Designed miniproteins, single chains, continued (2). Designs and how they scored, part 57

Each design is a single chain, and the fold is of that chain. pLDDT is the mean over its residues in the fold that is shown.

## One batch from the design tools (miniprotein)

Design m6080
Fold by ESMFold2-Fast:
Structure m6080 (fold): chain A 89 residues (1-89)
Amino acid sequence: MEELLRAAEEHLLALVRKLAALPAEEQEAALAQAAESLPPELAELLRRAVEAARAGDEERARELAREAAELAVRLALETEPELIAAAIA
């Protein structure tokens, strides 16, 4: 479990950093696309993490990515993991 959570956290943090590096228009489109595949709670955490990373707040971005990873793992255990994996990948 801990290894899975750590992998999810690192993967989400990498995604957050990639999204934060995009131009504003591309970032908005990517976040909107992710929101269509993610539960609203997870989409909101991802958006906030990207905003923190874009602002240069690396610590806050990491914290939000960790919260998103924890929520994603819990949702995967309770619902269809395929939908969450597709949105995170």
Scores: mean pLDDT 73

Design m6081
Fold by ESMFold2-Fast:
Structure m6081 (fold): chain A 110 residues (1-110)
Amino acid sequence: MLTVTSSPAELTVKVGETATITATASAAVAGDNVDWYKQKPGQLPELLITNGTTRVSGVSSRFTGSGGGTTFTLTISNAQLEDSGTYYRVAHIPGQPSVYGQGTTLTVVA
């Protein structure tokens, strides 16, 4: 089974700073099989980026997906208070369950 580790597990940034979240997998996956989700407590996960780099309609251009192989990065430029939440990298491998790991909890402060 694919294992995913998010780094850091917790991250605090100020409004206007750049947050960088990295997810490392135990096996390489194609970038187009990687999605990024955001979840707030008590809410359903929100899809931000699909196919590695494609922002979902309505998602801010401040969100950028990059990377390949075993290591994928989500970059959030000009962080806003609303960006606080837990971010997950989800890998889709045909014939296998989706794998997302523990995620990174982002806290944005004024």
Scores: mean pLDDT 77

Design m6082
Fold by ESMFold2-Fast:
Structure m6082 (fold): chain A 70 residues (1-70)
Amino acid sequence: SKEEQVNILVGHVFAVQKGKLPSMTREELLDKAREDPNFLKELLKSAEELKKNDPELYESIKNLITRVLE
């Protein structure tokens, strides 16, 4: 879904800022999330943790990504 794709990208941005993941292209990230259910789960968990701990930053990143995805 579009919402899931947005949360995957938000989770990746946050994980990169935390030094947990390298920066990846959107294509590489979505391919890896599709092939690796544990990776997908960790990205979605990172997005939810950001939403809980810093809702303003979460909304800022989400809005930016949503505009790029159309």
Scores: mean pLDDT 81

Design m6083
Fold by ESMFold2-Fast:
Structure m6083 (fold): chain A 82 residues (1-82)
Amino acid sequence: MEELERLAEEAEGDVERFIELLREAGAEEAAELLARAARLEAEARELEAKGTAEDKEEARRLAEEALRLRAEAQERLLAWVE
């Protein structure tokens, strides 16, 4: 747990840097899942900002997929540090 907190602090909120640090530490699968989740979250926010009903539905679907990827990444990270 503290290992993950240390890596997050080292990244200083930079998601790309955090993913790179995870890869260097050997948590490549979790890093790939987080990279995909971050991309989907960014796309969902852009669609939500457009404000159409179709864009909001798509944004919701992308956000749900990103949440699932983050949950899977968390499971892999917990297994990796424990």
Scores: mean pLDDT 76

Design m6084
Fold by ESMFold2-Fast:
Structure m6084 (fold): chain A 68 residues (1-68)
Amino acid sequence: MLSPLEKFEKLKEEALEKLKKAKTQEEIDNVLSELQKRFSELAPDMSDEEMKKALQLLGEVLREAEKL
C-alpha cells in the first residue's frame, strides 16, 4: 500500500528516466504532460505536507526538462 506521495515519487523517477531517453521536444512535452496529469489525480488525496513535497518533486523534473 503506497501513499499518494510515494506513488508520485515513483512516477517522478519514471519521468526522469523517460526524459533521459527523449530525443524530441514532443517526447519531452509528453513526459511532462503525463506527470502533471498524474499529479492532478493524486493531489486531492494528499496532506498539506505531502503536497509541498510533491510540488518540490514536480519542480525538480521541470528543471531537468528545461536543461534539455
Scores: mean pLDDT 82

Design m6085
Fold by ESMFold2-Fast:
Structure m6085 (fold): chain A 57 residues (1-57)
Amino acid sequence: SAMEEQEAKERIIRGAEELLKKGLITEEEYKEAVRLAEQGKFEEAQRLLVRSHVLSS
């Protein structure tokens, strides 16, 4: 479980970084997603990133 939590956190942070680099999210949204992931709120972090990406489609 701890390993799965670490993997989830890493994936969210990496995904957020990539979206920021591509201009699909703001620096503020990136910081919020990272903060949520660090707090273990993976669903909220992922939802934020998905919402931003969907608006770009």
Scores: mean pLDDT 77

Design m6086
Fold by ESMFold2-Fast:
Structure m6086 (fold): chain A 62 residues (1-62)
Amino acid sequence: SMAASRAAAERLRTEYGLSDDEVDEIGTLAALGRLEEAARLIVEKSGISEEEARELAELMGS
């Protein structure tokens, strides 16, 4: 949903310190169904666990 995607994007910016450009790239990958690539980028930029990153990527692609 748009609300879930927006909430996940805001968490990446606010809690994990990602830039708008990084969040936009992750969102584009997730929207294309490239969830593993989106999750990997989240891990690289934020340092959170792969499991948490995969959950956020799923929310952004929903």
Scores: mean pLDDT 85

Design m6087
Fold by ESMFold2-Fast:
Order: structure tokens, then C-alpha cells, then sequence
Structure m6087 (fold): chain A 85 residues (1-85)
């Protein structure tokens, strides 16, 4: 469906964004930012590859409590949309 195609397009855009931000965090030697971004990647893999939505949401909600940033919010929104249908 058009909705499924749009969800997958947005998922790929978020994956690219995380990769770019992770590269920046590595160059800056920002270990905390690297850890946060790696957890967001893990959550997206749990949802989109493993279909483990409960674990994906748990990881993202934990990250959101530690640091509230647009990447975490986008990832959580994508997981909720995928889980809904």
C-alpha cells in the first residue's frame, strides 16, 4: 500500500540520519552520543527486522528518558506506526 511504502521510505531516511550522526559522534569522540545512537539502531532492528515491537519500544522509551532528541522521537513514531498496521 501507499502507507506501507511511505513508512519504509521514512524508515530508510531515519537509518541514514542515524548513520550520519553516529559518524559525527565517532569523529567527536562522544561516547555517550555513540551509545544512544547505537541503542536507537538496535531498537529499529528489533522492530523492522525481528518484529519485536515490545523490546523496540522499551529501548526507545529508555533512551528518550536519558536524552530527548528528534532522532529518538522519529524512531519511536516509526515503531508505533509499524506496530499499528
Amino acid sequence: SAAEAELHREYLEVVVDIGEELTKAIKANDKERQEVLSEIQKALNKAFVEKDFAEARAILEKVQKRINDPVTEKALALVKRLEAG
Scores: mean pLDDT 84

Design m6088
Fold by ESMFold2-Fast:
Structure m6088 (fold): chain A 94 residues (1-94)
Amino acid sequence: MKPSPEVLKELGELLGEAYELHLAAVRSTDPAERARLLAEALRRLGEFLELAKPYVSEETYERLERLLREAEADPSRLGLALMAAFDLYGKLQA
């Protein structure tokens, strides 16, 4: 099943927000601000995954969910979760 144009737009906005929050976190010199920005980026990726859920296989959902859990435990893994989410978004557009 392909998402509607409206759903694709919302998915793209969530990914764009997560990416910008991640960049802001990498550029931050304040550990407390960095932690807050990383948490907000993860929250946006969680919202992306839930919105994408009806359009992906259980295997794809579980894989990205695992990457998000790993990024919650280790923020250095957030880049991998972002890349996986962008790859998924590209496939949903095709």
Scores: mean pLDDT 87

Design m6089
Fold by ESMFold2-Fast:
Structure m6089 (fold): chain A 79 residues (1-79)
Amino acid sequence: MEFDERLRRRLAEIERGLGELPEEDAEVRQEVHDLLVAAVRAYQDGDRETAERLFQQAESLVQEAVERARRRREEEERR
C-alpha cells in the first residue's frame, strides 16, 4: 500500500516536471511517457526491480530536461 502511494507521488512529480517543459521538448516527453508505461506494466507484473529502474530513468530525463528548460528561460529573462 505505502509503496504504491510512493509510486503515485513520484508519478505526480514527474507529470509536474513534464508540464513545465516547452513544446520543443516533445521527444523527451515521449521518451518519459514510454518509460512510465513500461514501468507501470513491470510493476503490475510483479517485476519491482525493472519497474524501479525504468522509473529512475524517467525521473533522470525529466530532471535534466526541466533544468535545461529553466536555464534557457532564465538566460532569456536576464538579457
Scores: mean pLDDT 76

Design m6090
Fold by ESMFold2-Fast:
Structure m6090 (fold): chain A 60 residues (1-60)
Amino acid sequence: SKLKSLEYRKKELEDLLQIGEEKRQQAEQTDPEKARKLAREIEFVRKRIAEVDEEIKQLK
């Protein structure tokens, strides 16, 4: 179903968010410039998760 595809996409984005946060924390100790870059990418992923959540809700 379409819901299954959206749930899978949401899970992938949530996994990316978690990995990104871990990388950001590591980068803060070695490369603060990279940490800032990762923080912006994390915010972009959060926005995509919100969009998928909205689409899931619209199907209900």
Scores: mean pLDDT 84

Design m6091
Fold by ESMFold2-Fast:
Structure m6091 (fold): chain A 92 residues (1-92)
Amino acid sequence: EKLRRAEELRERARELRREAERLREEARRKAEEATRLARERIKKGEDPTRTSAEALRLVGEGTDLLIEARRKEREARELEEEAERLREEAEE
């Protein structure tokens, strides 16, 4: 039944959106930690033109998480569009 399939796709899309939101929150935490590390370097009187390897790693990890979140959001949108098409077909 097309209506049942549409509901299954919508449920899967909702799960992907929840996963994407979690990844975005994790990326925010990594960005905040990188900011704290940069601030500590300045407080210690260390060279402000240098970025710590740890801070660079955190920024990179955060970027990767945002890329993954965006990918999941696109998958969710595609599933939502397919679910809408199936619902429309079932009403005809």
Scores: mean pLDDT 81

Design m6092
Fold by ESMFold2-Fast:
Structure m6092 (fold): chain A 66 residues (1-66)
Amino acid sequence: DRRAALAAELRKLATEVMNSKGSQEELLAKLKAGAAELGRRFDATVEVDVIEVNGEKIPLIRWAPA
């Protein structure tokens, strides 16, 4: 299941980024770079958007088949 495999890798990436040291901006950049690499590997378009909730900026990962 390509969706399950991509979702598992995205969760792994998110966990790795959360355990990394750095600023929120630096961690977001790492998340975006990793998501783009996973998109290439799984032949999918993976986008990292930033949404604002109660003044906090929260990354949101979206994907679609290529």
Scores: mean pLDDT 73

Design m6093
Fold by ESMFold2-Fast:
Structure m6093 (fold): chain A 58 residues (1-58)
Amino acid sequence: SGADRPIPELSPEVAQVTREIGLVLRAIGDAIDEGLKEGELKPASEEQLAAARAEAAA
């Protein structure tokens, strides 16, 4: 490493939880990307979002 500044050391518990969260977030991201690629998940259009907001407000 070439860091000239001291980096705060994470506690063992925080480091472990951070690794686990990172793996879970990556898995979720990969699943979303795969769903979008397959066309199973499609980003909501502004029209769809507006309709959903109107329905939620009713």
Scores: mean pLDDT 65

Design m6094
Fold by ESMFold2-Fast:
Structure m6094 (fold): chain A 59 residues (1-59)
Amino acid sequence: SFTDQLNTSYREVAERAGVSVGTVRAVARGEADPSDPRAQAVENTVIRDLTLGRLPLKP
């Protein structure tokens, strides 16, 4: 999943997405509602960082 590729701190993702650390954890566990704008913000942050090559590479 996108969250499996995201090896940044939950705090850093939460800061960029403008959400709580708990929201990032819920998305990571697949427990977040996909219609929740906070969950969408986390996914958009991950997609943006991936597109810009900002996510750490984990082979």
Scores: mean pLDDT 67

Design m6095
Fold by ESMFold2-Fast:
Structure m6095 (fold): chain A 93 residues (1-93)
Amino acid sequence: MLSDEELEKLIEEFFKLADKDLDGYISVEELEEALKKLGFEIPSKEELEEITKMLNGELSKNKKLQDKYDPDKDGILTLKELKAFFSSLKRIK
């Protein structure tokens, strides 16, 4: 398992890899490529779509995603929630 410091660095590297255009928007394809480069197993297409919606601030529009990743229901992902998400992913290398 990754330490808190390793998770924070991984989250930073993930966003740098996923948002190549630095526009704050992550596509499903960019998410998949970033996860592959960081050595994670690729989730299903449905899970990738849910994750991209979460990361692009769609939480407030989707109760299911909000209940799962934003328990405070404020539409903002906290560092704690992002750490929990990345900790749930299985590393392949």
Scores: mean pLDDT 61

Design m6096
Fold by ESMFold2-Fast:
Parts: C-alpha cells; sequence; structure tokens
Structure m6096 (fold): chain A 55 residues (1-55)
C-alpha cells in the first residue's frame, strides 16, 4: 500500500522499539496517533506489533 501515514506509523514503531517499549504499548501509542483514519491502518498496526484487535 502506497500510504505515507502507514510509512510514518512504521517509522514510529521502529523508534518505540528502540526505546524498549512492549508491543502492546507501541500499538496503543501508534493507534492513538494514526489509528483513527480507518480499519486498514488498524490491521497494519496489529500486524506490525503482533497485538490482536479488540473491539
Amino acid sequence: SDNPRIQKAEELVKELKAQGLSPLEIYKIVYEKFGSSGISIRNQLSAITGVPLSD
């Protein structure tokens, strides 16, 4: 997907991993910043963090 928001989200995930945050904490932070713009971003964030989506 050619979505610059997803690219920025992946970049933030790398930074947060470098800081030693857990996958769940990374997911929460990245979702709070980027996740409001649709289901596709939620699915991508779930995939890159390994955290299952909870309704």
Scores: mean pLDDT 66

Design m6097
Fold by ESMFold2-Fast:
Structure m6097 (fold): chain A 57 residues (1-57)
Amino acid sequence: MEALRRQLEEAERALEEARRELERALKEGASVEVIVGRELRVIGEELTIELLREQLA
């Protein structure tokens, strides 16, 4: 239980970071490859959080 809760907290922080990086890349006009990579990271973190929440429910 404690390990899953900590993983959820870490995943939530990683998602916030990933969203900020995506927003920055979009504002700065980064390459398509960079933007796609940032979008995939956001999706990955969202899926991780969803799975962890299911295990804690």
Scores: mean pLDDT 82

Design m6098
Fold by ESMFold2-Fast:
Structure m6098 (fold): chain A 92 residues (1-92)
Amino acid sequence: MEKEKEILKEIHREYLARLQALAAAGRFTPEEVDRLNEEAIKRVEKEVGPEAAQRFREILDTLRWVADQLIAIGDEIDKEIAERKKRLEELS
């Protein structure tokens, strides 16, 4: 169990670092995230086992769903900001 926990910790750390690198590069897209997710899942399956890989997949699928919701909320906020800016320009 302890060795498996250390391997999972390493994989999670590398996964987060790669996500941060994608964001910093302006490449934080669903396609690139899906690619990182599949690579990380494959590594968990190889180094820990299929049950751990399945649990990790379920976690990543949930996180992707949450991220998709946050992106949709962000798009709505951006529209509201644009409308308010337009109204301010009409008053100036």
Scores: mean pLDDT 75

Design m6099
Fold by ESMFold2-Fast:
Structure m6099 (fold): chain A 92 residues (1-92)
Amino acid sequence: SKALEEAANNFIKNAKKSGGEAEVKVEGDTAELTVKKANVGQMIGMIGGATEGALLGADATVTVKGDEVTLTIKGGSEEQIAAALNSAGSGS
């Protein structure tokens, strides 16, 4: 949807402003958010996104590999994914 696409674009823009590189992939009820060259604030934001997704009933996980952090949401509605994106993009 347009709302989800806008949330994804804002997430990417915020990560880039902080010196990171972000990618968002949404397929059906599954979303994968990746930030490369992530700082500690961005990592905390991704944990916040996972927490929000889980509280809304989605299956949300965060994986950290060096300076790359990935938030995976499964079984999420567009509303749940957008809420997680907004939380993840807030930073520390």
Scores: mean pLDDT 75

Design m6100
Fold by ESMFold2-Fast:
Structure m6100 (fold): chain A 82 residues (1-82)
Amino acid sequence: HMEELRKKAEELAKKGDIDGLEALRDQVNRMARELEGVDPEKAREYRRLALEIDTLIAFKIMQEYVDRLEEERKKKLEELKK
């Protein structure tokens, strides 16, 4: 299941599906909490995966913000052109 979760995160990241990544991160964090009392080593692996997903989310949010700034720049150039 760990490899499947990681592949799912990579697919969501490729699609730019931030909401999907957030949902997956929250799911993985819940799984880590449930495992903490049963299998602490697996819980740590799940927490690491959640951190990787969180990093992907941050990167995609930054990319979307940059894309928005470029759109604004393009619109301003069109408005200023006589």
Scores: mean pLDDT 80

Design m6101
Fold by ESMFold2-Fast:
Structure m6101 (fold): chain A 66 residues (1-66)
Amino acid sequence: EEEVKKAEEEIKKNPNNADAYLRLAGIYLTRGDLDKALEAFEKAVKIDPNNELAKTLLESLRAERE
């Protein structure tokens, strides 16, 4: 939870911080919250579409959800 708050604060200071969204996604994955992880990865990719790692993880989560 504290890690989530830290990432949310980073996003509040810089809404284009794709790395903060990736951290949120990782935390949600650890907690088993696939829906929130998927949303966070989608936002990270939207902010930084050149991040291949984020794209790969997003597609992996979509496959797991489907």
Scores: mean pLDDT 77

Design m6102
Fold by ESMFold2-Fast:
Structure m6102 (fold): chain A 55 residues (1-55)
Amino acid sequence: SLADVQAELDKLAAEMAKLKKDYEAGKISQEEYKKKMDELVARQEELIARGDALA
């Protein structure tokens, strides 16, 4: 459902925020940060497309 897509987008936003915080704290390298952010952004784009199709 659209509500399920919105819930997954909220979870994804939290994962992105944690990843940024870990990078800023020096817990991960810039290369790992970029790689993980690229994966999360791709998942976000897929979820947005699914939401658009359901709306």
Scores: mean pLDDT 82

Design m6103
Fold by ESMFold2-Fast:
Structure m6103 (fold): chain A 63 residues (1-63)
Amino acid sequence: AKIIATEKTAQFLIDKAQQLVNEIKPTKPITIDLSGVTGAGAGIGTTDIINAIIKASATGEPV
């Protein structure tokens, strides 16, 4: 299956990630610079990025 994220979908996912990051309080700051993945590289790129942020927030690992 393929998913094309609209602005509204991306905003929703970002909002969700922001809430989870605020709740978890990662030990080190998380910065994502995966422009090649976002929208063009990884199929469902936005979702992949959000999942990476959530996981990194929980474990403190960089993305």
Scores: mean pLDDT 54

Design m6104
Fold by ESMFold2-Fast:
Structure m6104 (fold): chain A 70 residues (1-70)
Amino acid sequence: APLDIEFGIAESEKGRAGAFVDPAAGTAIALGLDLEPGEKVRVTLSNGEVHEGTVVETRDTDIKIAGVRL
């Protein structure tokens, strides 16, 4: 498929939330976390692999994370 989305968990000091990971783009979207751009987030994939990413955009419902290396 041109875009493959995987489920994962985004974790920070403020909590954890479900995430949608795009391994081809190295990005993820997490729901329900109140984080600011520039903060680090740990993203755990369904296979148990853990990667660090950085928040690039926030809104009331979701955050966008970039730099997730899969």
Scores: mean pLDDT 73

Design m6105
Fold by ESMFold2-Fast:
Structure m6105 (fold): chain A 66 residues (1-66)
Amino acid sequence: SEEAKKHLEEARKALESGNVDEAIQHALRALKYDPNYKEAIRLLAEVYEKLGQKEKAEALRKTADS
C-alpha cells in the first residue's frame, strides 16, 4: 500500500540519520499496513542487528524469506 511504502521510506531515512527508535517506529507502521512487506521486515532485521538483538534479527530474516 502507499502508506506502507511511505513509512518504509521514512524508516530508511531515520536509519541513515542514526535515529534507530524512529526507524523502528516507521518500519512497524509499514508492517501494520502490509504485514507481508518483505522490504520492511528486512529493514527491521537490519535495525535489530545494529542494536545487538541478534535473535530478533534472525527471526525477522526467516520471516522475510517466507
Scores: mean pLDDT 83

Design m6106
Fold by ESMFold2-Fast:
Structure m6106 (fold): chain A 80 residues (1-80)
Amino acid sequence: MKPTQEEFLEALEAAIARAEAEGLLREAEMLRILAEIARRKGVEEALRILREAREAVAAAQPASEEEALELLTERLREAL
């Protein structure tokens, strides 16, 4: 089932609010960038970019979860 753009953005906004409430500011930043990609390029393209970014980060074999999140955020920012 393909989410509508509105459903996807609502889910991201909820995820951002949760991350901020839990003090996960770096995760919240990554999610905000993903939401901006979805707003500019559409949900389908945003999900494609996210998948490719995740695969590239996994292939780079980051030394920590923090490094993985930073690399993912940078790849997503390049798509803006």
Scores: mean pLDDT 81

Design m6107
Fold by ESMFold2-Fast:
Structure m6107 (fold): chain A 61 residues (1-61)
Amino acid sequence: MSELTLEAEILLALGLMAAELGLYDLAIEQLEKALELAREAGDEKTVKEAEEALREVRERK
């Protein structure tokens, strides 16, 4: 597993935490970075999870 995959997973988790706290702008920034890194790493699972989380956060904002 690459360092990019691990960093993407950490940013996904941080973005989801920010969303639960109502920090939507921070959540969007973290999730967008997670998506970028997951795409670079070829981590299709994290890509899908980040895309879904971004849709949900933007809907709640």
Scores: mean pLDDT 82

Design m6108
Fold by ESMFold2-Fast:
Structure m6108 (fold): chain A 58 residues (1-58)
Amino acid sequence: ALDEALRAVAEENGVKYTTVSIPASADGIPARDVHLLHGEHLSPEEIGELVREALARA
């Protein structure tokens, strides 16, 4: 749900959306996914607005 909403909002606003999977490490750090929104002219505030819109759709 949220992943699909983030992808849709990113596409509508001409920004890139990437998910990076980080595997579990031998020293006990658990596996996790990192979700990235990026665009050449986006401020942190603008990225936050896109995330809020995605959350409202999810």
Scores: mean pLDDT 68

Design m6109
Fold by ESMFold2-Fast:
Structure m6109 (fold): chain A 97 residues (1-97)
Amino acid sequence: LIPSPEEMARDAAEFLRGTAEEIRKLAEEGNVRKIATSLVPALGLMAAAADIAGDKETAEIIRETHRRVGQALDAGNYDEAIRAVEEGAKRVEELAK
């Protein structure tokens, strides 16, 4: 069953909140590999899922979040990566209202 756009936005916001917390935890552990190999691809998959659900606005927010996280990690800036995900979550939460 394909979620409705409202359900997708809610699920995406929850996913982004959890992702920010996990990035913080893994960064504290120095586990950059786990961030790059699991959390970053998961952001891309969530954007694709939102597109499939027809929620273009949520998909665009997550794609921009994915891009910002990738750029921040390339710069070694985990605080910026966390901030990008938290800002993305807030924007998606506004769409779910």
Scores: mean pLDDT 76

Design m6110
Fold by ESMFold2-Fast:
Structure m6110 (fold): chain A 61 residues (1-61)
Amino acid sequence: MSPAERYLARIREAEAAARSLDEFLAALTAIYREMLAEGVDPETLEEVLREMARRIAALEA
C-alpha cells in the first residue's frame, strides 16, 4: 500500500468524526505534524496536503 493511502484514510476518519470545521482543522494539523515527524517523501506530503485542501474547500462551500 502506498504511504499516502494511510494518511488519506486518517483524513477520511477525521472528517467523519469532526463535529465542526475547527475540530477537522485540528485533526488535519495533527496528521500533518505526524507526517513531518515520520519524514515522508515530498510527493506523499504534496498528495496528502492536496486532499486536505480539497476537503477544507468543500466544507467551506
Scores: mean pLDDT 81

Design m6111
Fold by ESMFold2-Fast:
Structure m6111 (fold): chain A 95 residues (1-95)
Amino acid sequence: AEELLKEGEKLLKEGKLEEAKKLYEEALKKLGEDGDPSKDPLLARVLANLGKVYYKQGKLEEAKEYYETALKLAERIGDKEGIEYTKKLLEELKK
Protein backbone atom coordinates (compact mmCIF):
# COMPACT_ATOMS: atom_id res chain seq x y z
CA ALA A 1 0.00 0.00 0.00
CA GLU A 2 2.88 2.46 0.74
CA GLU A 3 4.12 2.44 -2.89
CA LEU A 4 0.58 3.22 -4.11
CA LEU A 5 0.42 6.11 -1.61
CA LYS A 6 3.72 7.54 -2.95
CA GLU A 7 2.65 7.21 -6.62
CA GLY A 8 -0.73 8.76 -5.79
CA GLU A 9 0.98 11.75 -4.12
CA LYS A 10 3.09 12.26 -7.27
CA LEU A 11 -0.02 12.17 -9.49
CA LEU A 12 -1.88 14.52 -7.10
CA LYS A 13 1.03 17.02 -7.29
CA GLU A 14 0.84 16.80 -11.12
CA GLY A 15 -2.93 17.55 -11.04
CA LYS A 16 -3.84 14.03 -12.26
CA LEU A 17 -6.75 13.78 -9.83
CA GLU A 18 -8.64 10.77 -11.27
CA GLU A 19 -5.42 8.72 -11.60
CA ALA A 20 -4.41 9.61 -8.02
CA LYS A 21 -7.90 8.66 -6.76
CA LYS A 22 -7.67 5.22 -8.42
CA LEU A 23 -4.31 4.51 -6.77
CA TYR A 24 -5.62 5.58 -3.34
CA GLU A 25 -8.71 3.37 -3.79
CA GLU A 26 -6.38 0.45 -4.68
CA ALA A 27 -4.32 1.22 -1.54
CA LEU A 28 -7.51 1.07 0.58
CA LYS A 29 -8.39 -2.32 -0.94
CA LYS A 30 -4.91 -3.72 -0.18
CA LEU A 31 -5.02 -2.40 3.42
CA GLY A 32 -8.41 -4.10 3.90
CA GLU A 33 -6.92 -7.42 2.72
CA ASP A 34 -3.99 -7.22 5.22
CA GLY A 35 -6.03 -7.68 8.46
CA ASP A 36 -7.46 -4.84 10.58
CA PRO A 37 -6.81 -1.66 8.55
CA SER A 38 -8.05 0.59 11.40
CA LYS A 39 -4.75 -0.13 13.25
CA ASP A 40 -2.54 0.78 10.26
CA PRO A 41 -1.20 4.40 10.07
CA LEU A 42 -1.27 4.09 6.27
CA LEU A 43 -5.09 3.93 6.32
CA ALA A 44 -5.34 7.43 7.84
CA ARG A 45 -2.79 8.77 5.31
CA VAL A 46 -4.62 7.24 2.32
CA LEU A 47 -7.95 8.69 3.55
CA ALA A 48 -6.36 12.14 4.04
CA ASN A 49 -4.98 12.00 0.48
CA LEU A 50 -8.38 10.93 -0.94
CA GLY A 51 -9.72 14.02 0.87
CA LYS A 52 -7.08 16.12 -0.95
CA VAL A 53 -8.34 14.75 -4.29
CA TYR A 54 -11.89 15.85 -3.42
CA TYR A 55 -10.60 19.23 -2.19
CA LYS A 56 -8.76 19.85 -5.50
CA GLN A 57 -11.95 18.86 -7.38
CA GLY A 58 -13.90 21.50 -5.37
CA LYS A 59 -15.84 18.82 -3.45
CA LEU A 60 -15.31 20.44 -0.06
CA GLU A 61 -17.93 18.41 1.86
CA GLU A 62 -16.42 15.08 0.77
CA ALA A 63 -12.89 16.41 1.49
CA LYS A 64 -13.97 17.36 5.04
CA GLU A 65 -15.50 13.90 5.67
CA TYR A 66 -12.30 12.13 4.56
CA TYR A 67 -10.07 14.48 6.61
CA GLU A 68 -12.22 14.05 9.75
CA THR A 69 -12.16 10.24 9.36
CA ALA A 70 -8.38 10.28 8.79
CA LEU A 71 -7.84 12.50 11.87
CA LYS A 72 -9.98 10.22 14.08
CA LEU A 73 -8.01 7.15 12.93
CA ALA A 74 -4.62 8.86 13.40
CA GLU A 75 -5.62 9.99 16.92
CA ARG A 76 -6.83 6.45 17.78
CA ILE A 77 -3.47 4.87 16.91
CA GLY A 78 -1.27 7.75 18.18
CA ASP A 79 0.17 8.69 14.76
CA LYS A 80 1.48 12.17 15.71
CA GLU A 81 2.70 12.89 12.16
CA GLY A 82 -0.67 11.88 10.65
CA ILE A 83 -2.55 13.95 13.24
CA GLU A 84 -0.51 17.09 12.40
CA TYR A 85 -0.81 16.53 8.64
CA THR A 86 -4.59 16.01 8.77
CA LYS A 87 -5.18 19.00 11.11
CA LYS A 88 -3.31 21.18 8.58
CA LEU A 89 -5.57 19.89 5.77
CA LEU A 90 -8.70 20.66 7.83
CA GLU A 91 -7.39 24.18 8.55
CA GLU A 92 -6.84 24.72 4.78
CA LEU A 93 -10.58 23.96 4.26
CA LYS A 94 -11.36 26.98 6.51
CA LYS A 95 -8.92 29.00 4.42
Scores: mean pLDDT 78

Design m6112
Fold by ESMFold2-Fast:
Structure m6112 (fold): chain A 77 residues (1-77)
Amino acid sequence: SSAAEAERLAEEARREGERAAELLRAGAPVEEVAERLRRAAELLKRAYIAAGYDEEEVERLMEETLAREEEILRELV
């Protein structure tokens, strides 16, 4: 069950990331792109936790990655 949950969450994260990339290419507001990336990151975090990875380590890495992505997006405005 956890493996199936992890796969589902990872697939949802991938789709949100793809939508974020499409929005960025279409020139959508950076806030909208950032929101999609945040959703993708949260889904991916849940996927790794469901797969049995260390929750604290996954959370730390995801927060660092999201903060870096938001910084880059703000610089594109």
Scores: mean pLDDT 78

Design m6113
Fold by ESMFold2-Fast:
Formats: sequence, structure tokens, C-alpha cells
Structure m6113 (fold): chain A 64 residues (1-64)
Amino acid sequence: MEEAIKEIAELTGLSEEKARKVIEGAATLLREGFSEEQVFQLVKRELGNEEAARIAVEAAKKLL
């Protein structure tokens, strides 16, 4: 979790708090039955960075 937050913040220039909230939001969507590809596309749009979105979705999966 903390490693993913730092990597997302570094890749996007967003705060660590914003990165944490994006991961938690992604985990919520996965719990609600959204597919990994749907969540990835939403997070990619939110973050503006494909690698950061991939890291966020993988971190979110570990919270399930």
C-alpha cells in the first residue's frame, strides 16, 4: 500500500493522500462488481498516467 502510494505520487505529481484515495476508490469499485479493465480505464482517466493506474489497480486488488 505505502509503496504503491509513493510510486503513484511520483509518477503523477499528485499528493500521497490523493493517491491513497484513488486506490481505496478502486478497491470499492472492485468490491461492487466492476471488472478490472473497467476500473483500470476509470483510474487511468483520473490519474492521467497508465503506469500509475496499473499500480493503483494492483494495490486495490490486495485490499480485497
Scores: mean pLDDT 85

Design m6114
Fold by ESMFold2-Fast:
Structure m6114 (fold): chain A 59 residues (1-59)
Amino acid sequence: EEEKRLQKAIENLKKNSENIPKLTEEELEEIIEAIKNKDWLKFQELSVKAVAGEAPPPL
């Protein structure tokens, strides 16, 4: 069942990439490759950057 969850995660990333114009196709590919390699640390880092962009600077 983990394989199906991975496929769903990839599909969700592709849908999010269409909704997030800041996410480039190259960045999406890196996220997908991280998922395939089970590099969850890199996947989390890339996903956070893609969704939130950059952390806001402290005031």
Scores: mean pLDDT 63

Design m6115
Fold by ESMFold2-Fast:
Structure m6115 (fold): chain A 89 residues (1-89)
Amino acid sequence: MIVPESAEDALAAVERAIANPDNISLQTAAALSLANSEDVEALVEAAERAIAAGTPGNLALARTIAKILESMGHTELAKELREKIKKAE
C-alpha cells in the first residue's frame, strides 16, 4: 500500500532545504516529500517560503513545487507561483 508522507514531515524537509539552498540533495528530498504528501496547502506554503528566501536554489525548488501542483490539477495555483518566481528572479 502506498502511504503518503505527512504534511509535517514534508514541511520539515522544506525547512532544511531552504536553510541549505546550495544542497541539491536536500532540495530534491523536499520536493519528493511534498509530492508524496499530496497536501496542496503544504505545497503552496513551501513554494511561498522558497520564493521569499530568493536564492537560485530556493527558486528552483519553488519551480518544482509549481510543476507538482500543475500535475495535481491545480493549474491556476501553479501559474500564480510561476508569476511570483519570475518577479523574484
Scores: mean pLDDT 78

Design m6116
Fold by ESMFold2-Fast:
Structure m6116 (fold): chain A 66 residues (1-66)
Amino acid sequence: MDIQGYIDQLNDPNWGIRSLSGRRIGQIGDPRGIPPLIRSTNDPHPSVRRGAIGALRRIGYRIIPT
């Protein structure tokens, strides 16, 4: 699946789908995933936020915890 499909899934109403897509973007490692993952670090669900942070670290992007 192209990374764009997973980026679109980061906006899914189901938190499980958002969490899984964040993980997939991290596994792919494409920098195109960085801006959508940064938005997902502010997700209402803690599992989605944690997944986005992990994916960003995997890609090599450093974020400042708030």
Scores: mean pLDDT 78

Design m6117
Fold by ESMFold2-Fast:
Structure m6117 (fold): chain A 58 residues (1-58)
Amino acid sequence: HMEELREKLRQILLDNGVEPEVADSIARVLARAVEEGLITEEQAFESAQKTGKALAAD
């Protein structure tokens, strides 16, 4: 099930300082893309890191 992947993606975003609601939304979109076979789990983690870095505030 993809809930564990979603939580891992959310945690990556939170660790990069992304607001909790935004982190949840991005994690949901990325996990869904993996579930639908549009991207790999590795690509989802890379996207979460890149997006977290881009959106992170102090």
Scores: mean pLDDT 79

